# Ledger of designs, part 56: designed miniproteins, single chains, continued (5)

Each design is a single chain, and the fold is of that chain. pLDDT is the mean over its residues in the fold that is shown.

## One batch from the design tools (miniprotein)

Design m18051
Fold by ESMFold2-Fast:
Structure m18051 (fold): chain A 81 residues (1-81)
Amino acid sequence: DKELIEKAIEHLKKAIEALEKGDAKAALEHLDKARELLTKAPKSEAIEEALLHVGEAITLLLRGDLKGAIEHVKKAIEALS
């Protein structure tokens, strides 16, 4: 579903903005929403790769690695583009 993927990309972009501002709570909320939207989308290699990178971004964020989280969010967006 194109709309689900477009909404997920929008949340991933907002997660990067939050991470760049050091707003871990807002970043986590956007990453969780992106993950929810992507799990509802039809399965594809792009969706599976994006979900892997979103999961890694959440893990790194929870460890306080905001820079690492940003890099994985960017990879998730690249996989969906």
Scores: mean pLDDT 88

Design m18052
Fold by ESMFold2-Fast:
Structure m18052 (fold): chain A 63 residues (1-63)
Amino acid sequence: SGALAKEIEERIARLEAEIRAANPEMSEASVREIALARWIKEWAGSNALSEEQREAVEKLLNS
């Protein structure tokens, strides 16, 4: 349980690393917020989220 959740986490972590490298003075909270916004835009722009995918995203956002 969680191949999709793992892929999402790994994608977000990669985006966070890229944003942090480009913006070393940015707060961790801001980096995470921007990474999540970029991931949502990229993922939603490609395909509509299924109910399972939406639940996985909500769990990650609330953690």
Scores: mean pLDDT 72

Design m18053
Fold by ESMFold2-Fast:
Structure m18053 (fold): chain A 61 residues (1-61)
Amino acid sequence: STPADRERRVQRALDAVETQLDVFPDMSDEEIERTVTVIGRTLGLSDEDKERVLKEILEKK
């Protein structure tokens, strides 16, 4: 994949997780981690990119 394709997948995952947090604002860190794992797998993110998404979401929470 091109770097642009990778960044689009990461941004899509971030948007999807943030949407879940808007609906369920009291999600625990463990629930967020599971959500990132499921969404990241569905969107075809690498383990490295899933960790990047998780860290970014947890830092903004």
Scores: mean pLDDT 83

Design m18054
Fold by ESMFold2-Fast:
Structure m18054 (fold): chain A 66 residues (1-66)
Amino acid sequence: ATYRVTLRGSVEHMIGTVLRLIGDPDVEVTPLDERTYRVTFTGSAEAAAATVAELRADPDVEVEEL
C-alpha cells in the first residue's frame, strides 16, 4: 500500500520518524517536499497496518492513503 505522510512537528521529531521508516527494509520512502513523503509498504499487510496506525496516533503526523 502507498501513503502520503506529512510531518508537522519539530525538525527533531520529523527526523526521528523518517529514520524509523527508512530503517525498515520493507518500506520505500520518497520525499515529495520538505515535510511530505510518499511511503510504500512492500512487506506484509499486517506490518504495514501496524506502522500506519502508529503514524496516525501521532497528532503531528497526517497520513493519507494513495
Scores: mean pLDDT 82

Design m18055
Fold by ESMFold2-Fast:
Structure m18055 (fold): chain A 56 residues (1-56)
Amino acid sequence: MKPIAKDRVSGKEVTEEEAREILKQYLPDEFVDKALEEARKTGELGFPSKETIEGK
C-alpha cells in the first residue's frame, strides 16, 4: 500500500498497516483507530494528541 503518513520519531514514511502495527505496540486497540485517523489527517504519525486519546 502507499504511505499514509511520516513517522515523527524515525522520519520514515509508513503505510496504513505499518502505522497500525507501530501504534499497537504502545496503545490499546481502541485508541489505535483514533491515532491512525489523526495520522491520516495530519500526514504525520506520532503519539496521538490528548484530544484523540480522550475521544474528541
Scores: mean pLDDT 67

Design m18056
Fold by ESMFold2-Fast:
Structure m18056 (fold): chain A 72 residues (1-72)
Amino acid sequence: MITFRADVPEEIRAAVEAALARYVEQAGLTDARAEVVGVEEDGDSYLVTVRVTGTRDGKPYSETVVLRVPKA
């Protein structure tokens, strides 16, 4: 499940969700939750700061990651 703050542009939300789903899959997380806490413009992309929590190998997982999301 993903939570967006009010300052996240609507046009990138689907792209952020797709990028986050890929990250969760690659990291091998279960019961993953994410909160988007910041967005910065960087040329043709957005740098999206996300707090990700979940379970990895039966242990609690918590990291802050920055996802690069193209503006399409």
Scores: mean pLDDT 77

Design m18057
Fold by ESMFold2-Fast:
Structure m18057 (fold): chain A 50 residues (1-50)
Amino acid sequence: STSMLNMLQRARDGSLEAAKQSTDPEDKQQALELAEISQKNLDLLKKNVS
């Protein structure tokens, strides 16, 4: 759904931004992992709708 796509895109973008702003390696790594999970979910959703 469009709503789910928007949510996952925002989650990915927000996590990437958090990673850029983080000065702690652990926080940066967690943010990058969240971005990766959001991207994988986004890819799966796109595969299911098209």
Scores: mean pLDDT 80

Design m18058
Fold by ESMFold2-Fast:
Structure m18058 (fold): chain A 62 residues (1-62)
Amino acid sequence: SAFEQVIAEWEKLAELSEEAKEKIRRAVALLEAQRAAEGPHADPSKEANQLFAEAAKLANLP
């Protein structure tokens, strides 16, 4: 799944807490829903981007 691929990529860079993984899961679900509605190349919503940013902060990533 897209979520599993994203988690695997992030885990190459940092150890992920369950809280960080949950934020990534929500962000990916929002992005997938957005792309289903608007097309496969739709940009992430502000909410999805905020969740990714929060996950990155929890993982101590830039």
Scores: mean pLDDT 79

Design m18059
Fold by ESMFold2-Fast:
Structure m18059 (fold): chain A 58 residues (1-58)
Amino acid sequence: SAMEEEIERLSREAARAVARGDYAGAARLLRQLADKHREMGDEEHAERIRAEADRLAA
């Protein structure tokens, strides 16, 4: 589905950003990923991803 493709894309881009040391970029991508999980009704997973994004951006 389009949502699954978007989640996979965001996950790959966030991982690449972390690998490059671009923690601000990774945090932005992880926030987008969290929003997608929330749209799918997975609030717990969304909150965990959001917490990771906040940690990377701090």
Scores: mean pLDDT 87

Design m18060
Fold by ESMFold2-Fast:
Structure m18060 (fold): chain A 68 residues (1-68)
Amino acid sequence: MSREELDLEVELALEVMNAAIYRKSGDFKKAAEEYEKAAEIARQLGNDDLAEHYRELSKKAKEEYEKK
């Protein structure tokens, strides 16, 4: 694995962890933002299935944020 790929994998793991923490704390806006970042990183890594998965999680978090 190249250094760039390793750095992207670490960043992906951090964004996913942050998204999960924000979601559990009820900060759905930040959770959606972190999942969107995770989706873009997964796409850059060539994992389109994983990118779609995180994009769906971002969408669900946005739906929770829009609930008032």
Scores: mean pLDDT 81

Design m18061
Fold by ESMFold2-Fast:
Structure m18061 (fold): chain A 95 residues (1-95)
Amino acid sequence: MEELKKKGIEYLKKGREAFGQGNYDEAIENYEKAVKYFLEAGDKKGAAHAYTMLGIAYLKQGKYDEAIKYFKKALELDPNNRVAKYILKQAEEKK
């Protein structure tokens, strides 16, 4: 399980680096891999964070329906994720 969590963290980091460069497709690919590894590790909070980052990347692409879907998935895994709650509210208000 610890090795799977480390892979989740590494892909989350790669996704953030791609996101910072404006490479949102690459960020999405890496965040999807991060979600997979965190879920396999049983790390619900890590998976929720990766889903939140997926939602943000989709927002940057103007894909509001996909973004809302992933923020809701993040909140299903971690209902106290303040970032996902805040951004979901803002995304729903703009739709």
Scores: mean pLDDT 84

Design m18062
Fold by ESMFold2-Fast:
Structure m18062 (fold): chain A 77 residues (1-77)
Amino acid sequence: TAADLERARRLIAAAEEAAARGPAVSREELEAALTALAEGMGLLERVRADLDPAEYAELAARGAAAAGELAALLDAR
């Protein structure tokens, strides 16, 4: 649904913001950001069939990049 897509975009953007804040983010905030991102990516997958393929690819790439950055920040602790 449009609401699921909007929520997915917000969750991905929030994860990107957490990653951008870098090592100043607490372990708990990093874990929460990864959990929220997983929810956002799940919502994106549910709306995939109804979404423009280019828009899906862009959001999926952004989510994957944010997940990698957040995981790297956790591993550095």
Scores: mean pLDDT 84

Design m18063
Fold by ESMFold2-Fast:
Formats: sequence, structure tokens, C-alpha cells
Structure m18063 (fold): chain A 53 residues (1-53)
Amino acid sequence: SDYDKALERAKDMIRGGLSREQIRDILRSEGFSDEVIEKAIEEAEKEVPRPIM
């Protein structure tokens, strides 16, 4: 589904250190809807730990 694709993309980008704004812009450019993007980012942030700087 579009959500599953967006979720995997969001997880990869969080692991790569991208900000929420950068992830939103990239997923919009890939054709995902804003509703799908927000849900994918929320779930990805719960599942992927951010690095401690």
C-alpha cells in the first residue's frame, strides 16, 4: 500500500538523519498524500531511534 511504502521510506530517511521537514518534502515529491506522509512519519519515529548527538 502507499502507507507501507511511505513508512519504509520514512524509516530509511530517519536512519539517515533527515529532519521531518526534509522527509515531508521528499515524500511529497514521490507522490504521497499529506495524510499518508504524516502517519508514516509518526509511526517511523516510534520505531526508529534517533541518534544521540
Scores: mean pLDDT 80

Design m18064
Fold by ESMFold2-Fast:
Structure m18064 (fold): chain A 105 residues (1-105)
Amino acid sequence: PRLPSPEEREQLLKRTWDLLLQGARDIISSEEIRQQFLEELNRLLERLKENGADPRMIEALERAIEAIRNRDAEALAEATLDIIAELLREVAGDEEGAERLRKER
């Protein structure tokens, strides 16, 4: 897939943050939605652990779950953004490193 330009990446990150923060606030504000997300995220976490997923993904998902439990919308948005930002940095800034990881798989 074609990588976005640096300007497009910056705009995407800003939009993603705004969307994540708003979504996190909506989740935290609604007890019903919060409980539903906790159930779904815990199921996803169990599946990722069973399948030996990347420890970074597991840690970020655990942080998101804790943020929801603590009703911390900013921490929830930050945990989710960390995953997206790290993936974008790895793809955009360390393309050779990503190719090496593919070879080592």
Scores: mean pLDDT 71

Design m18065
Fold by ESMFold2-Fast:
Structure m18065 (fold): chain A 85 residues (1-85)
Amino acid sequence: MSREELDEEVELALLTMQAAITKNIGKRAIENHDKELLDEVKKQAEEILKRVGELIARSTSPRIQAEAEEIKADIEKFIKELDKL
């Protein structure tokens, strides 16, 4: 594994964790009717979506691209769910 591949693996792991945390906070904000927290969650989700898109565009690893696409699809679905509230 090259240093570049390791850096992309770390970024993918961090994005995966950030996506999970953001979705968890979002669900709690919905349950608590916390509109301010929902606005912050949406901003965080959009930032994750941007970073995932950048990783997909620059990565030459099919595996990293595939896993990043899964995170992208999951976060896009979550943002659409928030927009319907």
Scores: mean pLDDT 84

Design m18066
Fold by ESMFold2-Fast:
Structure m18066 (fold): chain A 66 residues (1-66)
Amino acid sequence: LEEAIKALKELAEKYNGRVPVLDAAEVITKYTGVPLEEAVRKLLEKSGGSTYVTLEQAIEAAKELG
């Protein structure tokens, strides 16, 4: 989980404080073993359908799935 959070923070720095849903989902899948489709679904729920999530939303999704 700590590695997932670190990777998500690095993505947020790259994308000016927001994280692309697909990139966040790939990080969550890598560190939790959750299928990519499940990670994407959880992130889209947090974002209200936006292709970007906040860092806080991405971390919350990682915690819920890990």
Scores: mean pLDDT 80

Design m18067
Fold by ESMFold2-Fast:
Structure m18067 (fold): chain A 83 residues (1-83)
Amino acid sequence: MSTPLSEEAQALLEEGRAHLEEARRALKEGDLEAAEEHLEKARELFEEARRLSPQSREIIEGEAELALLTMELEIEKKIKEKE
């Protein structure tokens, strides 16, 4: 029913997921600049993957994780801004 995940979209998804892992690590270490850079890279990769396979469940799940980590980054930035 959904568009099948192409080899190119799968490669982009894997790179995006790797950047999400690095972003989560950076957030844990308090490196908000590194976290922001990795989340931006993941966003670009998932956007391209979604262009190739717009109905892929795996890409949608990756986008959901990106959204959650982006919210965590915004919270941490607000805490740092107040200090």
Scores: mean pLDDT 81

Design m18068
Fold by ESMFold2-Fast:
Structure m18068 (fold): chain A 60 residues (1-60)
Amino acid sequence: EEEKKLIEEFEKQGEIVGKNAALTRADIAGREVTDEEIERYAKLGKEQGKKNAELFLKEK
């Protein structure tokens, strides 16, 4: 349904933001990023995206 699609889109965008945050932090620190760090930040971004979608849906 429409709400599920919205949540999925926010989760997808959150994963992208999380992955980019991990890469940016590593670059600023002058170090190599790890796959584990990318996965961790992607997961956190996805969870944040879901929360953002739920908040958006409450604004009806």
Scores: mean pLDDT 80

Design m18070
Fold by ESMFold2-Fast:
Structure m18070 (fold): chain A 68 residues (1-68)
Amino acid sequence: DRGRRLGEEIVESPDSGALWQELIARKTPREELMEALRVVASRGIARAVVKVLGGSQEEEDRLIELGL
């Protein structure tokens, strides 16, 4: 699954926040971004990624909706 692979790349990246921003800038499909967030959250870094996105409540709500 492409989204899961992207999440694994984010987890292993030395700059996970920058990679997450780049994926959004590339207009990555929402379903792939959400799957990547699930993988990142399972490794305990999703909150740091959300903060790098500008700390929007919408992104936090999405993490909650995903059960993270």
Scores: mean pLDDT 65

Design m18071
Fold by ESMFold2-Fast:
Structure m18071 (fold): chain A 61 residues (1-61)
Amino acid sequence: GIDLDFFASLPPEKREELLRIEVEIGLLRIQLAIDPDDEETKKRLEELEKEREELLAELKK
């Protein structure tokens, strides 16, 4: 989940970047729920979850 207060406190460009990543992760999770054997979706999800963690660590300092 996203801390909405934290999200709202971000500069517009960083908020848009985080939102884009979160939306993409959500869509990939839905796709993986439909097709659990989709290895390409699994790899993309893993990559984006790592990118999200790195971005959040940077933004929270």
Scores: mean pLDDT 78

Design m18072
Fold by ESMFold2-Fast:
Structure m18072 (fold): chain A 60 residues (1-60)
Amino acid sequence: GHMLEKEIEEIEKKIEELEKKLAKLKAEGGDPKEILELEIEIGILRIELGVLKLELKKEK
């Protein structure tokens, strides 16, 4: 229900914020370790988002 939709929105917002941070770090020649850690975090969040979207589809 409404809780899943809210969680999806929150994760999408987090992904957007992390992608902006990642783009800035890559443009500025940031720390390779921090870049890798952000890419991993974004990847995990995208997997979680996919799972939540599947659960939301089951509520129909």
Scores: mean pLDDT 83

Design m18073
Fold by ESMFold2-Fast:
Structure m18073 (fold): chain A 58 residues (1-58)
Amino acid sequence: MGDMLRAGAESLAESHPELAAEALAAVDAGDLEAALDAIVRATLLTAQEAIDRLIKER
């Protein structure tokens, strides 16, 4: 489980490095709930950015 959360955090490091770092620190501390929360927040922000980009296209 922690390995999947770590991989998820690493995949978000380019888009949201601060949240990715928080998620990795939480995994290392054994706080899997905090790690998952950070990953979910980063994912939602990435989805919102993609939607905003699509709306700007005519």
Scores: mean pLDDT 75

Design m18074
Fold by ESMFold2-Fast:
Structure m18074 (fold): chain A 80 residues (1-80)
Amino acid sequence: SEKEELIKKMRELMKKIDELLQRAEASGNPELVEKVRELAGKALDLFEKARRSTDLEKQKNYLKEIEKIVEEIERLVAEG
């Protein structure tokens, strides 16, 4: 279903965030780690809201917000 495809995409993005957090931790920069953890927490909250939602359009919006968070984390990790 469309809902299952959206949740699958979000799950893949959450895995990407975990990989990026590991890279931040390996950098030895505590400020970078703190910022990435904060953004990862926001993405997790959005993912949980998406899983609980019965509204497909809200789920699509949560996916877009998680995608933006991943892009922000990727920029931060590249600069660290």
Scores: mean pLDDT 87

Design m18075
Fold by ESMFold2-Fast:
Structure m18075 (fold): chain A 55 residues (1-55)
Amino acid sequence: SELEKKIRELQRKALDLMLKYNEALKNGDFEKAAKYIREYQKVLNELDKLKKELE
């Protein structure tokens, strides 16, 4: 379904953001790290909403 497809896309985005967050931390770029973790939290909130629709 389109809903399941959107969930998978958001899960991949969350993984990518976590990788970018970790790279920013390794580089001491705390401004970028803060941006990526904030975006990660937004993706998790969207996933929560979509999963409630699927349930």
Scores: mean pLDDT 86

Design m18076
Fold by ESMFold2-Fast:
Structure m18076 (fold): chain A 96 residues (1-96)
Amino acid sequence: MKEEIEKLAKEFEQAMIEYVEALARGDTEKAREALKKMFETVDKLIELVDPEKRSKLVSLFTAGVINAVGRLLEGDVEGAIEDVKYTAEKMKEIAK
């Protein structure tokens, strides 16, 4: 279970980084692919965790996406990527 959580957290981090980078470039096709991967990864993480932790995981994911998009709208791609990495690490901590 720990190994699967770590794998999914890394997949989420990578997909979210790809999403941010695609949006920054205006690559809507790659952004759609990354977004689908993010949701698939979060769904799998939710299935692996105790029901009590699920609401925290969903809230953290939602806040992470909002914060990253907010930074991207301000032109701060590096800050958006840092927020993504922070979110993925916190999701991993909660999911354990």
Scores: mean pLDDT 81

Design m18077
Fold by ESMFold2-Fast:
Structure m18077 (fold): chain A 85 residues (1-85)
Amino acid sequence: SEDEENYKKALELIRKAVEAVKQGNSDEAVKYIEEALEVGKKIKNPKLKERLIRAFEVVYNMAKNLGLDKAAETAKKAIEELKKL
C-alpha cells in the first residue's frame, strides 16, 4: 500500500538520522528528521503513524543523551506534529 511505502521511506530516513546522531552530526540528523517528518505526514494508517512516532522518540532520546540539542528539538517537534494528525 502507499502508506506502507511511505512508512518504509520514513524509516530509511530515520535510520540515516540515527547514524548522523551517532556520529555527532547534528545538522545532518536535523536534515533527515525533517525529511522523515514530511514523508510521515502522508501516512494515514494510525498504527504505522504510532510506530513512526516511536522511531522518532528513539532519535530524540539518543540526540538528547549525546547533547545534540538541535537534533533533539527537531525530533521533538516531529513527534508533536505527527500526534496532531
Scores: mean pLDDT 89

Design m18078
Fold by ESMFold2-Fast:
Structure m18078 (fold): chain A 67 residues (1-67)
Amino acid sequence: SKEELARRVKEMMEELGLKKVSVDEFILLLRAAGATPEEVEQVREMIEKRGLKELSVSEAVEIILSL
């Protein structure tokens, strides 16, 4: 589920001490958390529409929950 995906990404960022991640780093975290290729592409589109260069933990969670 998107809720489980958001939880896993948040946990990985917090465990690694990452306050912000680049778009490329975020995509790697999504794939590591078990995101499908379709979910990854939807997230890329949302990031591009919002003009984000990097994501905080809260921004990463919000984007995933917008799937």
Scores: mean pLDDT 86

Design m18079
Fold by ESMFold2-Fast:
Structure m18079 (fold): chain A 64 residues (1-64)
Amino acid sequence: MIDMGEVALSMLRMAAQVTLLADLPVEEAEELLEKYAERAIELGADPEEVERIRREALEEIRRR
């Protein structure tokens, strides 16, 4: 059986990568990552892992 939480977590990682590559404004990046993080948690992803991915991506965007 496919774990939908793991699929959503992979989608969050992809969204983070796309956000970084597309050089989106911080505010738009935060909104996009928040939506993917929320969805991942809804689908059963580990909240700690979701927050780690979101935080790492936002820190990288803010370093620009």
Scores: mean pLDDT 78

Design m18080
Fold by ESMFold2-Fast:
Structure m18080 (fold): chain A 92 residues (1-92)
Amino acid sequence: SELDELIERAREFAEAFVRGLAKAMGLSPEETERLLQRVREIAEELRKDPDKAFERLGISEKTRELIKNIKNDFEKELAAAVLGMNIVREAL
């Protein structure tokens, strides 16, 4: 589904961000892997029950509207980045 593809893009964004942050902060490989595992678990939660996960994560109505009404590739990348940052926030 388009939503599953968006969630995968958000996970990729979140993992890239976490790896960059971990490198900048000098985190150990073990600490980095724990954060990446949390990102993956949150992405899986979003895939299994998006509405329940959006509520638990406190995803704003504005973000939900963006996700529901994606019209072009730019909006898709923006939605993935915003959702990805929400995943990062929850993983930390």
Scores: mean pLDDT 87

Design m18081
Fold by ESMFold2-Fast:
Structure m18081 (fold): chain A 88 residues (1-88)
Amino acid sequence: SEAMELLEEAEKKLDEAVRYLNQGKFSEAIEKAREAMKLANEAMEVADQLYEKGEIDKETAERLKRRAAVLYAAAGIIQMAAEFELSK
């Protein structure tokens, strides 16, 4: 599904952000974390649209949105950590 593809891409960007953070590449970590957050938000919007069109049930939409929210939160934490390191 379109929402699943966006979630998989968001997870890939989050993994890249974590890798850059661990390498001390804080600007790159921030960039990838922001990309992950954008993709997670898009996945939530797509899940809502698919539900409104009757293409997925409410339980599926809620599950997709929960996964997106977790990815968004994780990416936000990585962004904050990298921004803190750059502020030193």
Scores: mean pLDDT 91

Design m18082
Fold by ESMFold2-Fast:
Structure m18082 (fold): chain A 73 residues (1-73)
Amino acid sequence: MEEEGRKYLEEGKKAFKAGDFELALEYYQKAIELLGDDNIEAQFNLGLVYQAMGETEKAVEYNTRAAKLRFEE
């Protein structure tokens, strides 16, 4: 499960760099399903994708989630 989740994080980063924001969202969501919703990297990268798409409210939500997870550790 962790190996697959890590693969989805990597695929999401590749999709984002290619400008395929919908595919990047799908991969990061799959990574969260496998690694848990407390995965800071996946939450932060989702925020970056939403920011690039102009979805500022969603970007703030995911960035806030990532920040909370960092402080809870």
Scores: mean pLDDT 78

Design m18083
Fold by ESMFold2-Fast:
Structure m18083 (fold): chain A 59 residues (1-59)
Amino acid sequence: SSLEEKRRKERERVNRLVAEALRAIGDLIDAELAGDKEKIEKYKKELEKLLKEIKEELK
């Protein structure tokens, strides 16, 4: 059904964004442990962007 196909596509988009967010979290943790302020700021902004995109997909 069209509803089932829509839900599948929404889930696939969310799954992709979640995977990207998990990678960004890993990169952020590594940067925090290294004390690299520039990388911390970069990955923090990337994670914030991904979380906003996930929130929009769930609307």
Scores: mean pLDDT 84

Design m18084
Fold by ESMFold2-Fast:
Structure m18084 (fold): chain A 64 residues (1-64)
Amino acid sequence: MSREEILEKAAEMVREARRLAREAGIEVSDEALVESVAETLVREYGLEPEEARKIAEEALKRVK
């Protein structure tokens, strides 16, 4: 899987998390979104934690 494909999946994760939080009336910080997405990328795609965090931060910027 390419880095760009993973980045697109991460951006989708950010958008879905924000949509669900809005529907539930919950405020979620940008830091919490980055942490959650990075952890998922490490667990599901086997990325190094440092790389996963960078991708999560870039994904957050794409969906702002």
Scores: mean pLDDT 80

Design m18085
Fold by ESMFold2-Fast:
Structure m18085 (fold): chain A 68 residues (1-68)
Amino acid sequence: SMEEKKLEKEVEKLIEELLKLPSAMSPEEAKKVLELLKEVAKKEKSLPSLKELLEEIIKNQEKVKEKQ
């Protein structure tokens, strides 16, 4: 559906920004992105691509959290 495609696109954009320069984002902003991804994952539990995107974000966030 259109909604699913739009959500996945938004998630991809957020992940790309996080992966590109996670340290450029404030810790508060990074937390907001993670929360949004969780919300999207809850709605689209049958989309495997969302799982991969979430895993990448979580991995990147773990690195940022360790440093900060």
Scores: mean pLDDT 60

Design m18086
Fold by ESMFold2-Fast:
Structure m18086 (fold): chain A 111 residues (1-111)
Amino acid sequence: LEEKIKELEEKIKKASKDEQAKLYLEKGKLYFSNGKYEEAIKYFDKAIELSTDDKLKAEAYLYKGLAYFHLEKYEEAIKDFKKALELAEKVGDKELVEQAKEGIKKAEEYK
């Protein structure tokens, strides 16, 4: 984890704003896959703030919703899944649409 994080941090320093958004999304995903959900959310927020790409934002909101779900913050998860769904539908990404809908359904059941 630490080695991959350092590699991403060096790439971020040299990247354009749009590329930084993609690298922050990857950094967030890396923290997420290692169970560090609070840290993952911070980097997903950075990716969302820096990006003008609706597909990247949809993916970042989806993962942010999943991170909140794992933290048992179901209301926050639902809000992020709904934002992911809105953006995924706008860009026509059927897989992201399905994942966001599933996330909303599960979070509503646990709420």
Scores: mean pLDDT 88

Design m18087
Fold by ESMFold2-Fast:
Structure m18087 (fold): chain A 56 residues (1-56)
Amino acid sequence: SDEELSKELHEITLEAEKEKGPEGARKAEDAGVRALALTGDIRKALEAARKAFEEV
């Protein structure tokens, strides 16, 4: 569900903060939000968020 996927996006941001600090969290959140705005697909938002913080 969209609610569960939104929770997953939030959890990715928390994981990014833990592993990469506030900069990682910011990049993950920004990437996820941008992907969601462009595609309307929360699955793509999750993928973008994970990729963004892995590249920090």
Scores: mean pLDDT 78

Design m18088
Fold by ESMFold2-Fast:
Structure m18088 (fold): chain A 99 residues (1-99)
Amino acid sequence: SLTEDVVLARGHLKVYADEEGKNLLLDGEAELIEDSSGALVVRFLETGERLEISPISSKKLSDTRTEVKALVRDSEGKIHEAILEYVDGELEKIYLIKE
């Protein structure tokens, strides 16, 4: 390809269908990337599943923990409100807000 994705981070990521973390949707090794359009994308390495992230606000919970409120677009084009949990600067969990 003529345009290269920039890998910002790699790690194990869990995506939950609910804020309580009871319904696990995705679990595996993932990359946080900036794609050729400048969009933030989570890509799961085994499945190729992609989530596009649009950050809204951030809240520092402790010296090691930050929550980011975001809109997340799934592979089917549906937009979800979400909470992203960062631990020591690494994205570890995404909670999709259930309507």
Scores: mean pLDDT 82

